Designed miniproteins, single chains, continued (2). Designs and how they scored, part 90

Each design is a single chain, and the fold is of that chain. pLDDT is the mean over its residues in the fold that is shown.

## One batch from the design tools (miniprotein)

Design m7337
Fold by ESMFold2-Fast:
Structure m7337 (fold): chain A 120 residues (1-120)
Amino acid sequence: GGAAAEAAARAMAALIGSNAGVTATAEGNTVTATFAAGAAGAEAAADAAAALSAGEGVTATQSGNTVVATLDEDEALAASPSAAHGAGSAAGAASRTGPTDVEAGLAAGRALGEAAAAGR
């Protein structure tokens, strides 16, 4: 990736990784974020991937508690409010995975309940 996409990826990784229980790294124009283990961390990763993918020029995929986001070099060079919003949403999701996060626990419980109901 270009220098601007690499700088954006590093800034995004720093923002996401500043949250407790989250590790985020940047390599080129790609950000890899690993959330806390368990259902709450997997749900936060899914929320983060969806929020990041809503950004123009950002492609994000979720696998378990890990999110990989790739910034398009051309679109990342334009000051993209969608990419900034995606990064903010991912950081917000990460902060919810803390051990005292009742909202993340309730969301994880709801998702588990839905999966159990669908399996009947």
Scores: mean pLDDT 61

Design m7338
Fold by ESMFold2-Fast:
Structure m7338 (fold): chain A 68 residues (1-68)
Amino acid sequence: GEAEGLRLAEEARRLREEGRSLEEIFEELGRLSEEQLELLREIAEKLREIGDRFEAALKAGKKPESLV
């Protein structure tokens, strides 16, 4: 489910911080079903959008509180 996808995304992020490529991360996580891959992609895109908004707000001189 979504919670499982979030845990997979968190693990993938951790492996990426260790210097792994996305392809290597998928190999390390093992074989993911198409549903799990699609959910992971959707979650990763949402997390990227949140990160982009946060970075844009910081560049504009806004406080993190102004994002909520």
Scores: mean pLDDT 64

Design m7339
Fold by ESMFold2-Fast:
Structure m7339 (fold): chain A 71 residues (1-71)
Amino acid sequence: AEEHLERGKKLYEEGKYDEAIKHFQRALELDPDNAEAWLALGEVLKKKGNYAGARYAFEKARQLDPNLKEA
């Protein structure tokens, strides 16, 4: 689960947003309560202009961990 989250973050940093989304989605399939994976998915969706998907992902992240921004 964490491996997919870390791979997704690396792909996001490389600008490979579609591949990053796939890895974040795989992380969430393995651990749907991973608030950090929801946050990362929201950030990459926002970069692609999918603001509706980003809002949903950010909402999920906040429901799971309201202090995510403070780590």
Scores: mean pLDDT 80

Design m7340
Fold by ESMFold2-Fast:
Structure m7340 (fold): chain A 76 residues (1-76)
Amino acid sequence: STLEELRREGLEAAREAVERGYESGDEGLLAALIVGAVLRTIGDGIDAGLSAEEINEIAREVIRYAEELKRELEEA
């Protein structure tokens, strides 16, 4: 489904953003890349015709996943 595809793509974008941002050693770049992944997810959801509720749900999942990955890397 479109919702599942966008969720998968959003989570993948979040993972790439965290990995690239963390490897850079620049906290500002890490934050900017995560914001970019979230904004892309919102834009893709709008283009796909998803409801505001569905878009907000995926965006929150992307943010949560990015924060979780960031924590795991900081604790390793």
Scores: mean pLDDT 85

Design m7341
Fold by ESMFold2-Fast:
Structure m7341 (fold): chain A 75 residues (1-75)
Amino acid sequence: SLEEELERLQRSVELAREIADKILTSYRNALLKELKEMGVSEEDLKRIESLPEAEQLDFLTRMVFAKKTLEEFLK
């Protein structure tokens, strides 16, 4: 029935959101770990973590990319 299909779809959407949240959290944690290994201070890491999530992910991605690019240049 249509009702059973709608309930199934709603459960699938909820599961997809949970999976997406876990992926984003893992991605963010991996980027923060990379920055820490590159020598970013604990205080600066805390400041980055206080940013809105979308801005935080964009900032972390750009910073890690810039650091890796610099490391390649300095080889």
Scores: mean pLDDT 76

Design m7342
Fold by ESMFold2-Fast:
Structure m7342 (fold): chain A 55 residues (1-55)
Amino acid sequence: MIGDQLVEAARKLSEQVPKEVALALVERSLAEAVDDGLLSEEEARQILKEAREVI
């Protein structure tokens, strides 16, 4: 659920900002989610990979 939201947000963000900026924001959101215990590091890595495909 959170992964789908981040991928969709990355896609919409990439329309407004350079891909590098969109990717950096997704990476930050994933790092915070891992620190908060909402995601495992492996789940965060998979979501980041999916975000890269849509950006």
Scores: mean pLDDT 78

Design m7343
Fold by ESMFold2-Fast:
Structure m7343 (fold): chain A 72 residues (1-72)
Amino acid sequence: MKEKVKERVLKALPDSAPEEIKRAAVTFAEDEEKGEREIVRVLASSSPEQAKLGIEGVKVTKKVLEEARAEA
């Protein structure tokens, strides 16, 4: 189940999203606390454009996790 959730998160993120944002989203799907720290760290060091993609990535990841929990 957890591995399918990671694949689903990666598919939901745009290909143009920075690798750090994709990695942070995958970490968030595995461990919410660790993932939140990674996302905050990446956003703090990102350009405004990358920060926008990061915020959208977090929203998508949370949505996928909510759906996965509803299916479980």
Scores: mean pLDDT 70

Design m7344
Fold by ESMFold2-Fast:
Structure m7344 (fold): chain A 100 residues (1-100)
Amino acid sequence: MSLEEIKEKIEELKKKLIEILKKNVKDENDLATAISWIENAVKAIFEELEKNPNASNEEIKEMVRTYFGIFIAELKEKGIISDEAAKEMEKEIEEFVKEL
């Protein structure tokens, strides 16, 4: 899979995660914060992919799980998302990982 194809798939995952946040986060300020943090996680993943263009599929899978996993854990810890919303987001990440 090319770097551009991987980036495109990560952008689609970002869109799915934002839609879950829009359904589950009622406070506009919390929603804006959560979207900003997802965008920062995607940026961090893209920077790592550009620094390591020969990363294996397994390394990319672990990178995606790590960055998004930390983000979801922080949102849950701060009470911005419920356990149910966190599980829905985690399912989308695992489905993405299966397609790599």
Scores: mean pLDDT 84

Design m7345
Fold by ESMFold2-Fast:
Formats: structure tokens, sequence, C-alpha cells
Structure m7345 (fold): chain A 60 residues (1-60)
């Protein structure tokens, strides 16, 4: 489906996968991953994305 609800759910799933991957690869710390995952769980996808991008840029 292409409804906004389905798109948000897909984005949330992708964000969780990306965050876990970054943690496993050591790009971000376990605490940072936990904080971003908490934002995703709370539905703050914009905040989660912003934090993730910033941390990746800082470490790359």
Amino acid sequence: GSSMEAEKARKKERMRASIERLREEGVITEEEAEQILALVDAGDLEGAQRAMVRLVIENS
C-alpha cells in the first residue's frame, strides 16, 4: 500500500534497521542507538532521522 500510514510504518522499520546496523558496525554508540530507537518508538521519526544523520556525518 501507499497510504501515509503504511509509508510511516515502513520508514519506522527502515530506521530501526539502519540504527541497529550503525550500532553493530560501531558507527554510533549503544547509548546513542538506544536514544534514537526511543525516538522512533515514540513516533518522532523526524527527530530520529536528524539525530542518526548527524551522528553518521560526525563519525564519517
Scores: mean pLDDT 78

Design m7346
Fold by ESMFold2-Fast:
Structure m7346 (fold): chain A 79 residues (1-79)
Amino acid sequence: MEEREREALEALREALEAEAAGDYATAARHLREAARLLRAIVEERASSLEDPAEREALLAAGEAQVAALEARAAALEAA
């Protein structure tokens, strides 16, 4: 869990650094990697929840955040 969280944060940091440098293609790639890692983190957390409603809510929230990261990556590639 914590190692994937660290990898996700590193991907986000690399995305911010690339965006600041004007390398939008590299920033978009790092955002997609962060989205992939976030999905894995959310799925692992959801698997430890005993309440099916809480699991579904966490998965839905995670999916929304992943979609937001993917949308930002697409916007940066279009810039």
Scores: mean pLDDT 84

Design m7347
Fold by ESMFold2-Fast:
Structure m7347 (fold): chain A 88 residues (1-88)
Amino acid sequence: MSEEELELEIRLALALMGAAAALLDDSPEAKRLAGEYLVRAGEYAEELGELELAIELYERAARLYEEAGDREAAEEARRRAEELRRRL
């Protein structure tokens, strides 16, 4: 494992913890924040080459954005997931 890979793995873990912490509140703002953390986690997973994980994280982010009423962010997250699926 390179330092770059280790840094990405740490960033992925921190983003996932951020999403989990945000979800302790069920407000739309907290769900939107959790969605933002999951998008970041998906981006780190994508850089690590973990495409299946990245797809799952983007889809989870889309669901949280929908619950928060942020349709544009939900659509973008779903688009990212579908783009990655086409690469598998």
Scores: mean pLDDT 87

Design m7348
Fold by ESMFold2-Fast:
Order: structure tokens, then C-alpha cells, then sequence
Structure m7348 (fold): chain A 62 residues (1-62)
């Protein structure tokens, strides 16, 4: 599913940035729009570009 793919991409990005604790928490969360939006907000707070965040959000909307 698109939400599952977006969640996976957010988790992978968090792990790549060294935020394994946040990545593990998100990976254990259910595949929901709320979980995806929470993950995107974490990425935004960590300085991930709006271009990347918007690309991930667009995947969730397909």
C-alpha cells in the first residue's frame, strides 16, 4: 500500500540519519495516515528538506 511504502521510506531515512530509536518506534506503529504524518514531522524537525518531505507525502496520496 502507499501508506506502507511511505512509512517504510520514513523509517529508512530515520535510520540513515542515526535516529534508530525513533525509527524503531515508527516501524512498530500501525500503518495509518496519522503515523505517516508523525514520521514526516519528525523528519522536518531533523532538518530534512521540504522537497523530500513533499515527495514522501505524495507517495502516501497515490
Amino acid sequence: STLENTKFSIVATLRRLGHDEEADALAAAPVTRETVEQGLEILRKLGVSEKTINALRKIAEK
Scores: mean pLDDT 81

Design m7349
Fold by ESMFold2-Fast:
Order: C-alpha cells, then sequence, then structure tokens
Structure m7349 (fold): chain A 69 residues (1-69)
C-alpha cells in the first residue's frame, strides 16, 4: 500500500478511537478517492464499508481490517 494511503487509514483509526466519527469519515473519504484512482479496489471496498458505520467502535474495527490489506 502507498505510504499516503496507510497514513490516511492510520489517521482515520486514531480519530475513530478518539470518538470523532465525523473526522474519521472525512479522512476515509480522502483515502477512498486516492485508492480508487491508484487502482487499489480491494482497499477502496473496505473503506466504503467503513464509511457506512455509525459508531466509532465499529468504524475503528473496519479501518483496522482495511489496514491489514
Amino acid sequence: MEEVLRKSLERALELAKAGDLAGAKAALREHQEIAVQLGYEEVAEKVREALKQRDPESMAEAVEEALKL
């Protein structure tokens, strides 16, 4: 994974763990744009699922799953 994509996911995870759902979603949307443009379709799908989460804990779990790719 590109360093910029990894950093965006790590920031989204930090924000989700801090309870900042809105900030986490903003970071994930930026990540999704870049991932799609670079052809990382599997990571983009995981980020799309993370964006559907409504609570910080579920979002953190989804972001951790995306970071494993």
Scores: mean pLDDT 78

Design m7350
Fold by ESMFold2-Fast:
Formats: C-alpha cells, sequence, structure tokens
Structure m7350 (fold): chain A 61 residues (1-61)
C-alpha cells in the first residue's frame, strides 16, 4: 500500500542520512501511527524482495 511504501521510504532515508537505530525506527513508527515491530517488518520485507531468494522467507510473490 502507499502507506507501507512511505514507511519503508522514510526508514531508508533515515538510514542513508545517519544510519539506522531503534530511536529512528521509533520516530518513523510514531509518525505513521504504527508499531516499531510493524515498521521493522515492512523494512525487512522490502529488502528481502529486493535482494534475496524468496523461497521460504514468508514474503508473498
Amino acid sequence: SARDEAIVAAIDAAEAAAGLNRERLEAVAAEFGVSVEEARRLYLEHHINEGLELIKRGVEK
């Protein structure tokens, strides 16, 4: 969804600018009204889709 894409883009931007840490994940999660675990899951799912074999990862394709 557009919201999920925006969350991933915000995390990617935070990582590129200053490195990724828990506080930046919490800030992004708070801005979008989601849990830190949901934000982290979306970020990992995006990276799995981009660079990994999707055999049994639980990423639907």
Scores: mean pLDDT 68

Design m7351
Fold by ESMFold2-Fast:
Order: sequence, then structure tokens, then C-alpha cells
Structure m7351 (fold): chain A 97 residues (1-97)
Amino acid sequence: MKEEFERELEAAVHELAIATYRQIALNKMSEEEKKEVEKLSPLERDKKIGEYIAKQDPALARQIAEHLRRLSELLEGVDPEKAKRYRELADAIEAAV
């Protein structure tokens, strides 16, 4: 019981960090860039936002990729599809750096 709560709390902290960075990136994007990402699927949108962050701040993009890799590990046995999406997003961001 304690271990499940600790895993969920760790995952929530990483997800909050990712959501915060996503929101900051969106706030810094031009209206044209925002319109471009808004027309994409959720995964493609997150990849484009990650590419934007990698172009602006490569060090921050690497930190975000580390959060995504940790989330993938935490969710592998719980939500394999979500874990796979986080891994794909981390790979895309690392490729953009």
C-alpha cells in the first residue's frame, strides 16, 4: 500500500513538472506557432512543443526528457500505453537536442 502511494506521488510530481514546462513553452510561442501545434494530435503536439523547447533551451529539454523517461519507467507495469507515449516523446526531444 505505501509503495503504491509513493510511486503515484513520484509520477504526479514528474507529470506536474512536464505540464508546467508545456504551459511555459505555449505562453512563449507566437500565435502562428500556437495555431500550428493546436491542429496536431496530442502526441504530435507534445513532440512539437518539445522541439521548440530544445531549440530555445537544450539543457531544459534534456531535463524534460529525463522526467519523461522516469515517468515511462514508473508506468511500465501500470499503464504500458502511457509509458510508451512518454518514451516516444523523450526520444523525440533528445533527437531535437
Scores: mean pLDDT 82

Design m7352
Fold by ESMFold2-Fast:
Structure m7352 (fold): chain A 75 residues (1-75)
Amino acid sequence: SSLLNELLKAIKEKNEEKALKLLEELKKTADEEELKKLEEIERLIKEGNYEEARKLVLELEIERGVRELREVVLG
């Protein structure tokens, strides 16, 4: 999604303010499982652990891609 791509860019640039704003937007449309991951990403960013935050965002993108692929294959 465009918001996840913007979040990845903000994390790469170590822009905490922008990353936190993007996380708030993502949380508004997240399910319970995704929300827990977004909360962990927020914690890592606040701790200055941008490398681990980036890994979790990439994992979330992969999980979204797998769900979309599964819907196409299984109907």
Scores: mean pLDDT 80

Design m7353
Fold by ESMFold2-Fast:
Structure m7353 (fold): chain A 95 residues (1-95)
Amino acid sequence: ASEDFKKWLDLTQKGYEALLAGNYEEAVKYFEEALKINPGDPVALLFLGRAYLGLGEYEKAIKYFKEAIDRFTKANPNHPLVKEAKKLLEEAEKK
């Protein structure tokens, strides 16, 4: 529904703003709520992974980066965020 889309957009924007501010716990909450509306959204999965990476929750970050890569690759293997997600995955795996 258009209402769900507007809520998803608001949640992802607030989550991204929290990430940029270093408010990782808040970012996790926003992206988890966004994923309840659009399960498997690769952008939300990527940013949730980044939030967990910021929290030092490396196993969770790895899980979400792998899910984001899988989802992006199935949609478009040349998606620009695939390279970013793979780089972030490698960073998390080195911890």
Scores: mean pLDDT 86

Design m7354
Fold by ESMFold2-Fast:
Structure m7354 (fold): chain A 93 residues (1-93)
Amino acid sequence: MSDRQRSQQLTRQGQQYLSDGNYQQAIRYYQQALSLDPDNVDAWTNLGQAYYRQGNYRRSRSYYQRALDIDPDNFTARSGLTVSTGRLNGSDV
């Protein structure tokens, strides 16, 4: 299995933990995925979502921005950046 394929498998495993509300385990799996493939946009967007759900909007914003640095047309990352930035500015989104 290539590092890219292993990274995607770890991202899917992390999504299971995210769905179960286990954000700490989800984050660990996404970080491991990114250690294998730092260009894994899905892992960056899922890290953004996990931190957003924890209320860490500053980190959430940073990870969505990182996803956009790799894929500027990624809808999930653009949407996530908007909502996380809105939270930091105290705006309803």
Scores: mean pLDDT 84

Design m7355
Fold by ESMFold2-Fast:
Structure m7355 (fold): chain A 61 residues (1-61)
Amino acid sequence: ELEKAREESIKAIGNLLRAIGDQLDAEMAGDEAGVSQAREDIANYKKKLEELDKKIKELEK
């Protein structure tokens, strides 16, 4: 379970980095819808990472 939570955290970090790249690309292209979508994705991945961090701390007892 701890290992699975760590794997999910690594995947979420990868997804966050991809979403940041998507936001940059959308900003450079003037794609307002793409910027909005990427911001939502970034916020969602940050929230997931916070929840996973709490779960990992709980499992590390």
Scores: mean pLDDT 80

Design m7356
Fold by ESMFold2-Fast:
Structure m7356 (fold): chain A 60 residues (1-60)
Amino acid sequence: MEEELERFKKDIETAKKEIERQKASVQAYLATHPDNPAARYRLRLLEEQEKAIEEAEKKL
């Protein structure tokens, strides 16, 4: 249905914005603490989530 498709598109857009914001924050932290393993791991998780969202978007 159109409503379900609209909601799905909005959810993807919102998730992409949230991930970009979180990635920017972690990247800023890593710029001052490049060897922090927890921050590096978090960045990797955010990148994997971004990729999963892009794959979901392609299935629309």
Scores: mean pLDDT 79

Design m7357
Fold by ESMFold2-Fast:
Structure m7357 (fold): chain A 82 residues (1-82)
Amino acid sequence: SEFSEEQLDENVLITLADMILGLAKNVAKHKSKEEAIKFLKEAYEMLTKLQKDAEERGLTNAVKHFKEAIEEIKKLIEELSK
């Protein structure tokens, strides 16, 4: 097998980051401004915690994916807050 246990864990976390971001974009598009902002703030907190866990575990690719997802969510919150 080409995958270590750490690589399998990292791939799961990357998939989770992508899923959370996809859901956040969908909520921002289809929900009311108030509901979307609430969800995006909760997603931001969740992704920040997951990023810290990935950093502590040395999962550099997962950390990169979480940072990118967090930045996109920040942009969505800013745009909706205008």
Scores: mean pLDDT 82

Design m7358
Fold by ESMFold2-Fast:
Structure m7358 (fold): chain A 66 residues (1-66)
Amino acid sequence: EPPITPELLRQAAEVAEEAREELIKEGVSQSVLEHVDRIIAALEDPEGFIEELEKLKEESEKKRAE
């Protein structure tokens, strides 16, 4: 089982917070904001949080292509 490092959690939280602020400024769709909210809610479940964070990255990349 992969160990949960406080540093990893802190880094993920920092990235999520930065992404949220940027997304709000960019005025992205409500669906994206919902993803961010779910990431925050899943913070108690680090495995789920990491997976959601990766999905958010892919979604952002797809929207950049549009």
Scores: mean pLDDT 68

Design m7359
Fold by ESMFold2-Fast:
Structure m7359 (fold): chain A 61 residues (1-61)
Amino acid sequence: MYSEEDKEVLKRVFIHEAIKAVEAGEDPEKVLELVRKTMEELGFPEEFIEEVIKEIKKAIE
């Protein structure tokens, strides 16, 4: 499993890539769905996925 430091780095990567995709003209809802699905497939805990999704929503809203 990922260390706490690795989780923070990965969280920043997911947020950055999601914002970049939205700024490039991707549908925000599709971007959020893709991030959730990718994180679930990678085995991240649900609470961590929700934190990342919340930060992305805050950044794009």
Scores: mean pLDDT 80

Design m7360
Fold by ESMFold2-Fast:
Structure m7360 (fold): chain A 61 residues (1-61)
Amino acid sequence: VEPGLYRAVGDFVAQTPEELSFRAGDLLEVLEVVDPTVVRARSLRTGREGLVPTFGLERVE
């Protein structure tokens, strides 16, 4: 994954305070790639930032 705009392909419920919950279809702005499995992103629906697993994201053209 790269910084940029992504769409969630499924729902995710945060398990820690650092993680961001999202719903299928949410648009997420990826701000930073932490590692191959986790990014820091902002939800465009809620305005909140947090850590997001990469396996649930697809890039928006």
Scores: mean pLDDT 79

Design m7361
Fold by ESMFold2-Fast:
Structure m7361 (fold): chain A 55 residues (1-55)
Amino acid sequence: DLEELQEKLDEKLKEIAKELGALQKKEGLSDDEVFDLFLEKSKELAKELGKEALS
């Protein structure tokens, strides 16, 4: 169910972006730092969902 996986990924990525936006305001992170954290979390999430799809 690739479409279901894509919907879950999009939803979780939006939540990650929202959380990182709040963290940026609280901790004074740069846009580059927030983007790096977003990429790292996105890769991790994609790997988890990819493993679930292949199992």
Scores: mean pLDDT 77

Design m7362
Fold by ESMFold2-Fast:
Structure m7362 (fold): chain A 78 residues (1-78)
Amino acid sequence: VEEVEELVKKAREAANAGKLDEAQDYITRAAQVAGERGVLGHLAELLEKAADETTNPEGAKLFRSAAAQVRRAVEARA
């Protein structure tokens, strides 16, 4: 859980710095770790909060899109 939170924090920092490619990489790594640990629902919540807190509008779009994709993955598991 802490590892996923740290990766999302780094993604937000990268997005705020205008490094959207690095932010996307951190989001992808967070999704992999969250999937391995069974905490995809928690990741979706973290990504939604990151979208609200991100000052870069393109970064906010990335976080919103990623959160929606993660939520779909959780729902698909039934």
Scores: mean pLDDT 81

Design m7363
Fold by ESMFold2-Fast:
Order: C-alpha cells, then sequence, then structure tokens
Structure m7363 (fold): chain A 64 residues (1-64)
C-alpha cells in the first residue's frame, strides 16, 4: 500500500542518517559522508562497519 511505501522510505532514511552519524564519528571527510546519501553506498558502509540493523533498514528500501 502507499502507507507501507512511505514507512519503508522513512526507515531507509533513518538508516542513512545512522550511517552518516557513524561515519562522522569515524572521522570520514565531508565528501565521503555526502556519498552515503546514496542508498547503495549507505548499505556498503553499514555492512563494512558491522551495523546489521542499519543494513537491514537500507536493504528493505532497495528490495522494493
Amino acid sequence: SRLEAVAQRANATAGIDAVRLKATRAGLSEEEIASLADLENALKFAREFGDEATAKLVEKNLAG
């Protein structure tokens, strides 16, 4: 449904924000952090740093 699609987008956005926060704490550059706005890059970063919860949120959005 449209409501489920909106919820999936919101969850994916939350996942991206969590990845950006971790990247900032890890000392990544502004340019590297900006690239994480892309869902595919956010997923790669989350998997690299072992953030299973964030990876699952991003994967749900990409799998739609």
Scores: mean pLDDT 64

Design m7364
Fold by ESMFold2-Fast:
Structure m7364 (fold): chain A 67 residues (1-67)
Amino acid sequence: DASKKALDRLLAWAKKNKREDLVKLLKEAAEAEKNNKVDEFEKENKELIEKLEAELKPEAEKALAER
C-alpha cells in the first residue's frame, strides 16, 4: 500500500499544480503496480523519477500531509 499511497498523493499534487505530464506518468505507474510491472516501469523511467524526486521533494512532502 505504501507505493499506492505515494502515487495517490503525488497524483493529487500533480492535478493541483496542473502537471498533466505527471498525471499521465503517475497513472501509468499505478497501472504498472496493478499489473506487477513496477520494476519495468521504474527501470525504464529511472532518470525521470530521480529528477522528479529531487524537484518534487518539498511538494511531495506537503502533498502527503494534504488530503
Scores: mean pLDDT 67

Design m7365
Fold by ESMFold2-Fast:
Structure m7365 (fold): chain A 60 residues (1-60)
Amino acid sequence: MQETVIPVSDPNKAIALSLAILGEFPNAKVTLKDNDLVVTFEPDAEAIAYLEKLQTELES
């Protein structure tokens, strides 16, 4: 099982990202903790690439 942490300082962005992740990976578990969005899913190269793109967009 893969766990990825995405830093999110804006609660509205956290909600949008949670919906986007669940839309692509309905079986993923998404938990908001402080300023971090924690995503747990079975290891999948496409899921990892998707989360990396979301992290990049948050830096913009």
Scores: mean pLDDT 71

Design m7366
Fold by ESMFold2-Fast:
Structure m7366 (fold): chain A 60 residues (1-60)
Amino acid sequence: IEIVIETETEKERKAVEVANEGAKGTVEEFNRLLTEEAKRLGEEAAEVLQKAAEQYEKLK
């Protein structure tokens, strides 16, 4: 499963990388990593991370 999201900023690109790394693990690990990254990168990254979580759910 690969998460693909349009990114405009370096923060958004890093958020997608973290989401793809988390998607290789368990659902619990994925959710934990997304929550931590959203707190670190702030509002713009949170939007990208939400889209990543939605894609992950649809692909499962």
Scores: mean pLDDT 71

Design m7367
Fold by ESMFold2-Fast:
Structure m7367 (fold): chain A 58 residues (1-58)
Amino acid sequence: TPLDELKKILEKLSEEDPGASIKELIEKALEELKKKGIDVSDLEKLSPEELLDKLLSS
C-alpha cells in the first residue's frame, strides 16, 4: 500500500538524514513516492500529524 511504501522511504531517509524532523522526513518521503509514480493522494489528504499517527499505530 502507499502507506507501506511511505514507511520504507521514511526508514531510508531517517538513516540518510538523522538530524531531520519527522515532519520533514514525511514531506520528503511523500515527494519521493510521487517521483516514483506512486499515488499518494489519500495520504496527502491527511495532515502531517494524522499521517504520523497512522504510521505509529499501523
Scores: mean pLDDT 77

Design m7368
Fold by ESMFold2-Fast:
Structure m7368 (fold): chain A 61 residues (1-61)
Amino acid sequence: MEEFKKLVKEQAIRVARDAAALGMPEEEIRANIRALLKKHGFSDEEIEKIVEEALAEVRAA
């Protein structure tokens, strides 16, 4: 269970980075990550934390 959540989190960060490289607006990246994580059963608190981490990675790249 924890390993699966880690893989989905890593995938969300990668998707955010790739989308930003293609010029997708930050607001759309945020919405797409939320949808992905919600589909995989993450809590709202977990989703917001991962969204913040993904966007921080995009901004640091």
Scores: mean pLDDT 79

Design m7369
Fold by ESMFold2-Fast:
Structure m7369 (fold): chain A 106 residues (1-106)
Amino acid sequence: GIDDLIQELEDLVNELKELIEKETNPLKKANLELILKNLEELLSVIKENKDSLPESTLQQALKDAKIALDLSKELLKETDDTKAANLAIAASLNLLGALVELSLHS
């Protein structure tokens, strides 16, 4: 159901928060915090509009959030600052795409 999809999104937010807390590199931490901010924004919009959003739109948002978390985990393994920044941008663009899609249905 819709509440289960929202719970899965909240679980992804919490997993990203734990990754940030364990990260000691300040540039990687800043990049992860950018992804977290966009993911929390997405979750906020979904919670405010859950009664009017199609379940398919929520499923797509969850998929985009999972991609953002996977890119965050790749960022943690990356040794090149430019590549790490590009992974953060890619994650943020996926979340922005989800936000735009939500705006068409809210």
Scores: mean pLDDT 84

Design m7370
Fold by ESMFold2-Fast:
Parts: structure tokens; C-alpha cells; sequence
Structure m7370 (fold): chain A 56 residues (1-56)
């Protein structure tokens, strides 16, 4: 849902410094994977985004 996507997008932007719109697109992809029951895929998408953008 929109609330979940907004929360994940905010966390991704905060952790990576990425643009909010970019973080939101990735959060939507994570949410779709989670809704499909692919929790491992959702986690992997999040990890890859953080690693590719993630300075600490």
C-alpha cells in the first residue's frame, strides 16, 4: 500500500542520500515483490540499492 511504500522510500533515501523520487521507485518495486510473496527478492532489491548508493 501507499503507506508502506512511503515508509520504505523514506528509509532508503535517508540511508543512501538518494533522491526521494528514485527511492520511491525502488520502494514500489520492493513492495510489488513483497506482495508477490518474494520476500527474499524484496530484501535483495533493497540491499542492492543501498550498496550501489550507500555511502554510510
Amino acid sequence: GASYTRTVAGLLARETGAEPEEARRVAEEIARAGDSGDQKRASEIARRFVRSHGAP
Scores: mean pLDDT 74

Design m7371
Fold by ESMFold2-Fast:
Structure m7371 (fold): chain A 85 residues (1-85)
Amino acid sequence: SLKERLEKLLKEAKELLEELKGMTLPELQELRDRAIALVEEIIKEAEKLLKNPEKLSEEKLLELEIKLGVAMIMYGVIKTLEKKL
């Protein structure tokens, strides 16, 4: 169901936020802060949709899933750069 997909997305976004906030990377701070801001936006919008299920659509959920994918790519870049430092 759309609700189950949204709940999974919210769980994954919250887990990603904890990982990003756990990082102490001064040279990558700007990229980390941008990734955090994106994930916080995703969490805020997902929580709004859980409170207002009538506004939940396949298109809105897909938009959030794409945004989370972008945040995951940013996280992957940060982790790759961290290993080279």
Scores: mean pLDDT 86

Design m7372
Fold by ESMFold2-Fast:
Structure m7372 (fold): chain A 68 residues (1-68)
Amino acid sequence: SHADRLVEFAIATLRKEGRFDLADEIERMRRAGVPAEEILRRARERLEKEGDHGGARFMEALLAELRA
């Protein structure tokens, strides 16, 4: 689905950025059936808390795409 592709894109991007910890957490949430919007929102909140403003903006863009 479109939602699945957005989450997979998030995972792939985080792995390229060396964020294997967050990528693995997102993959676990996806396999557990957590909705894509909740996964991307939690990832955005975590990145904001860690001061990764670029990563947070990326997750926000994926959320906007999912809601369109």
Scores: mean pLDDT 88

Design m7373
Fold by ESMFold2-Fast:
Structure m7373 (fold): chain A 58 residues (1-58)
Amino acid sequence: SDMEQQIQHSQELEKARAELDRQGVPEDERQARLLELSRKLNAEIGMPPPPALQPPEP
């Protein structure tokens, strides 16, 4: 279900953020990586990206 996938997305982002914090990745790099991960996860559940920011071709 969509709700389960959204919950998994939130958990994946939280885990990724914690891992990057543990590794000492700079804030700007953490933000960029989390945005890219969010984009990929949204694509997996079929949500289109905003018109101004579209993913690369499959």
Scores: mean pLDDT 69

Design m7374
Fold by ESMFold2-Fast:
Order: C-alpha cells, then structure tokens, then sequence
Structure m7374 (fold): chain A 60 residues (1-60)
C-alpha cells in the first residue's frame, strides 16, 4: 500500500539521518490516516533532534 511504501522511505530517511524527509513523510502518513506509523516515525525523528517531528508526535 502507499502507506507501507511511505513508511519504508521514512525509515530509510531516519537511518541516513535525513530528519527533514522523515518528518515530511510522517506528516504525509498522518494526513492519509496511517496514524500509528506516523506516530512511530515522528517519535524516532524527535529523539534524533527534529523539533518539527516532536510537534507532530504531540498531535498524535
């Protein structure tokens, strides 16, 4: 599904340290209703220092 593909891309972004891309994909997952996947990715990006991902994680 599109959600699975986006989640995989977000995990790759996290692995590479691309927090901006990971946060963008987490927000896209949230907008399409993949709330749990978005929350997990946003929390991991926030732990790595993303303020934007931390704000998304608070909404979920």
Amino acid sequence: SMAEELAEKAREALEKGDLAEAGRLAWELYQMGAVEEAREIAEEAAKKGSIAAGLLAQEI
Scores: mean pLDDT 82

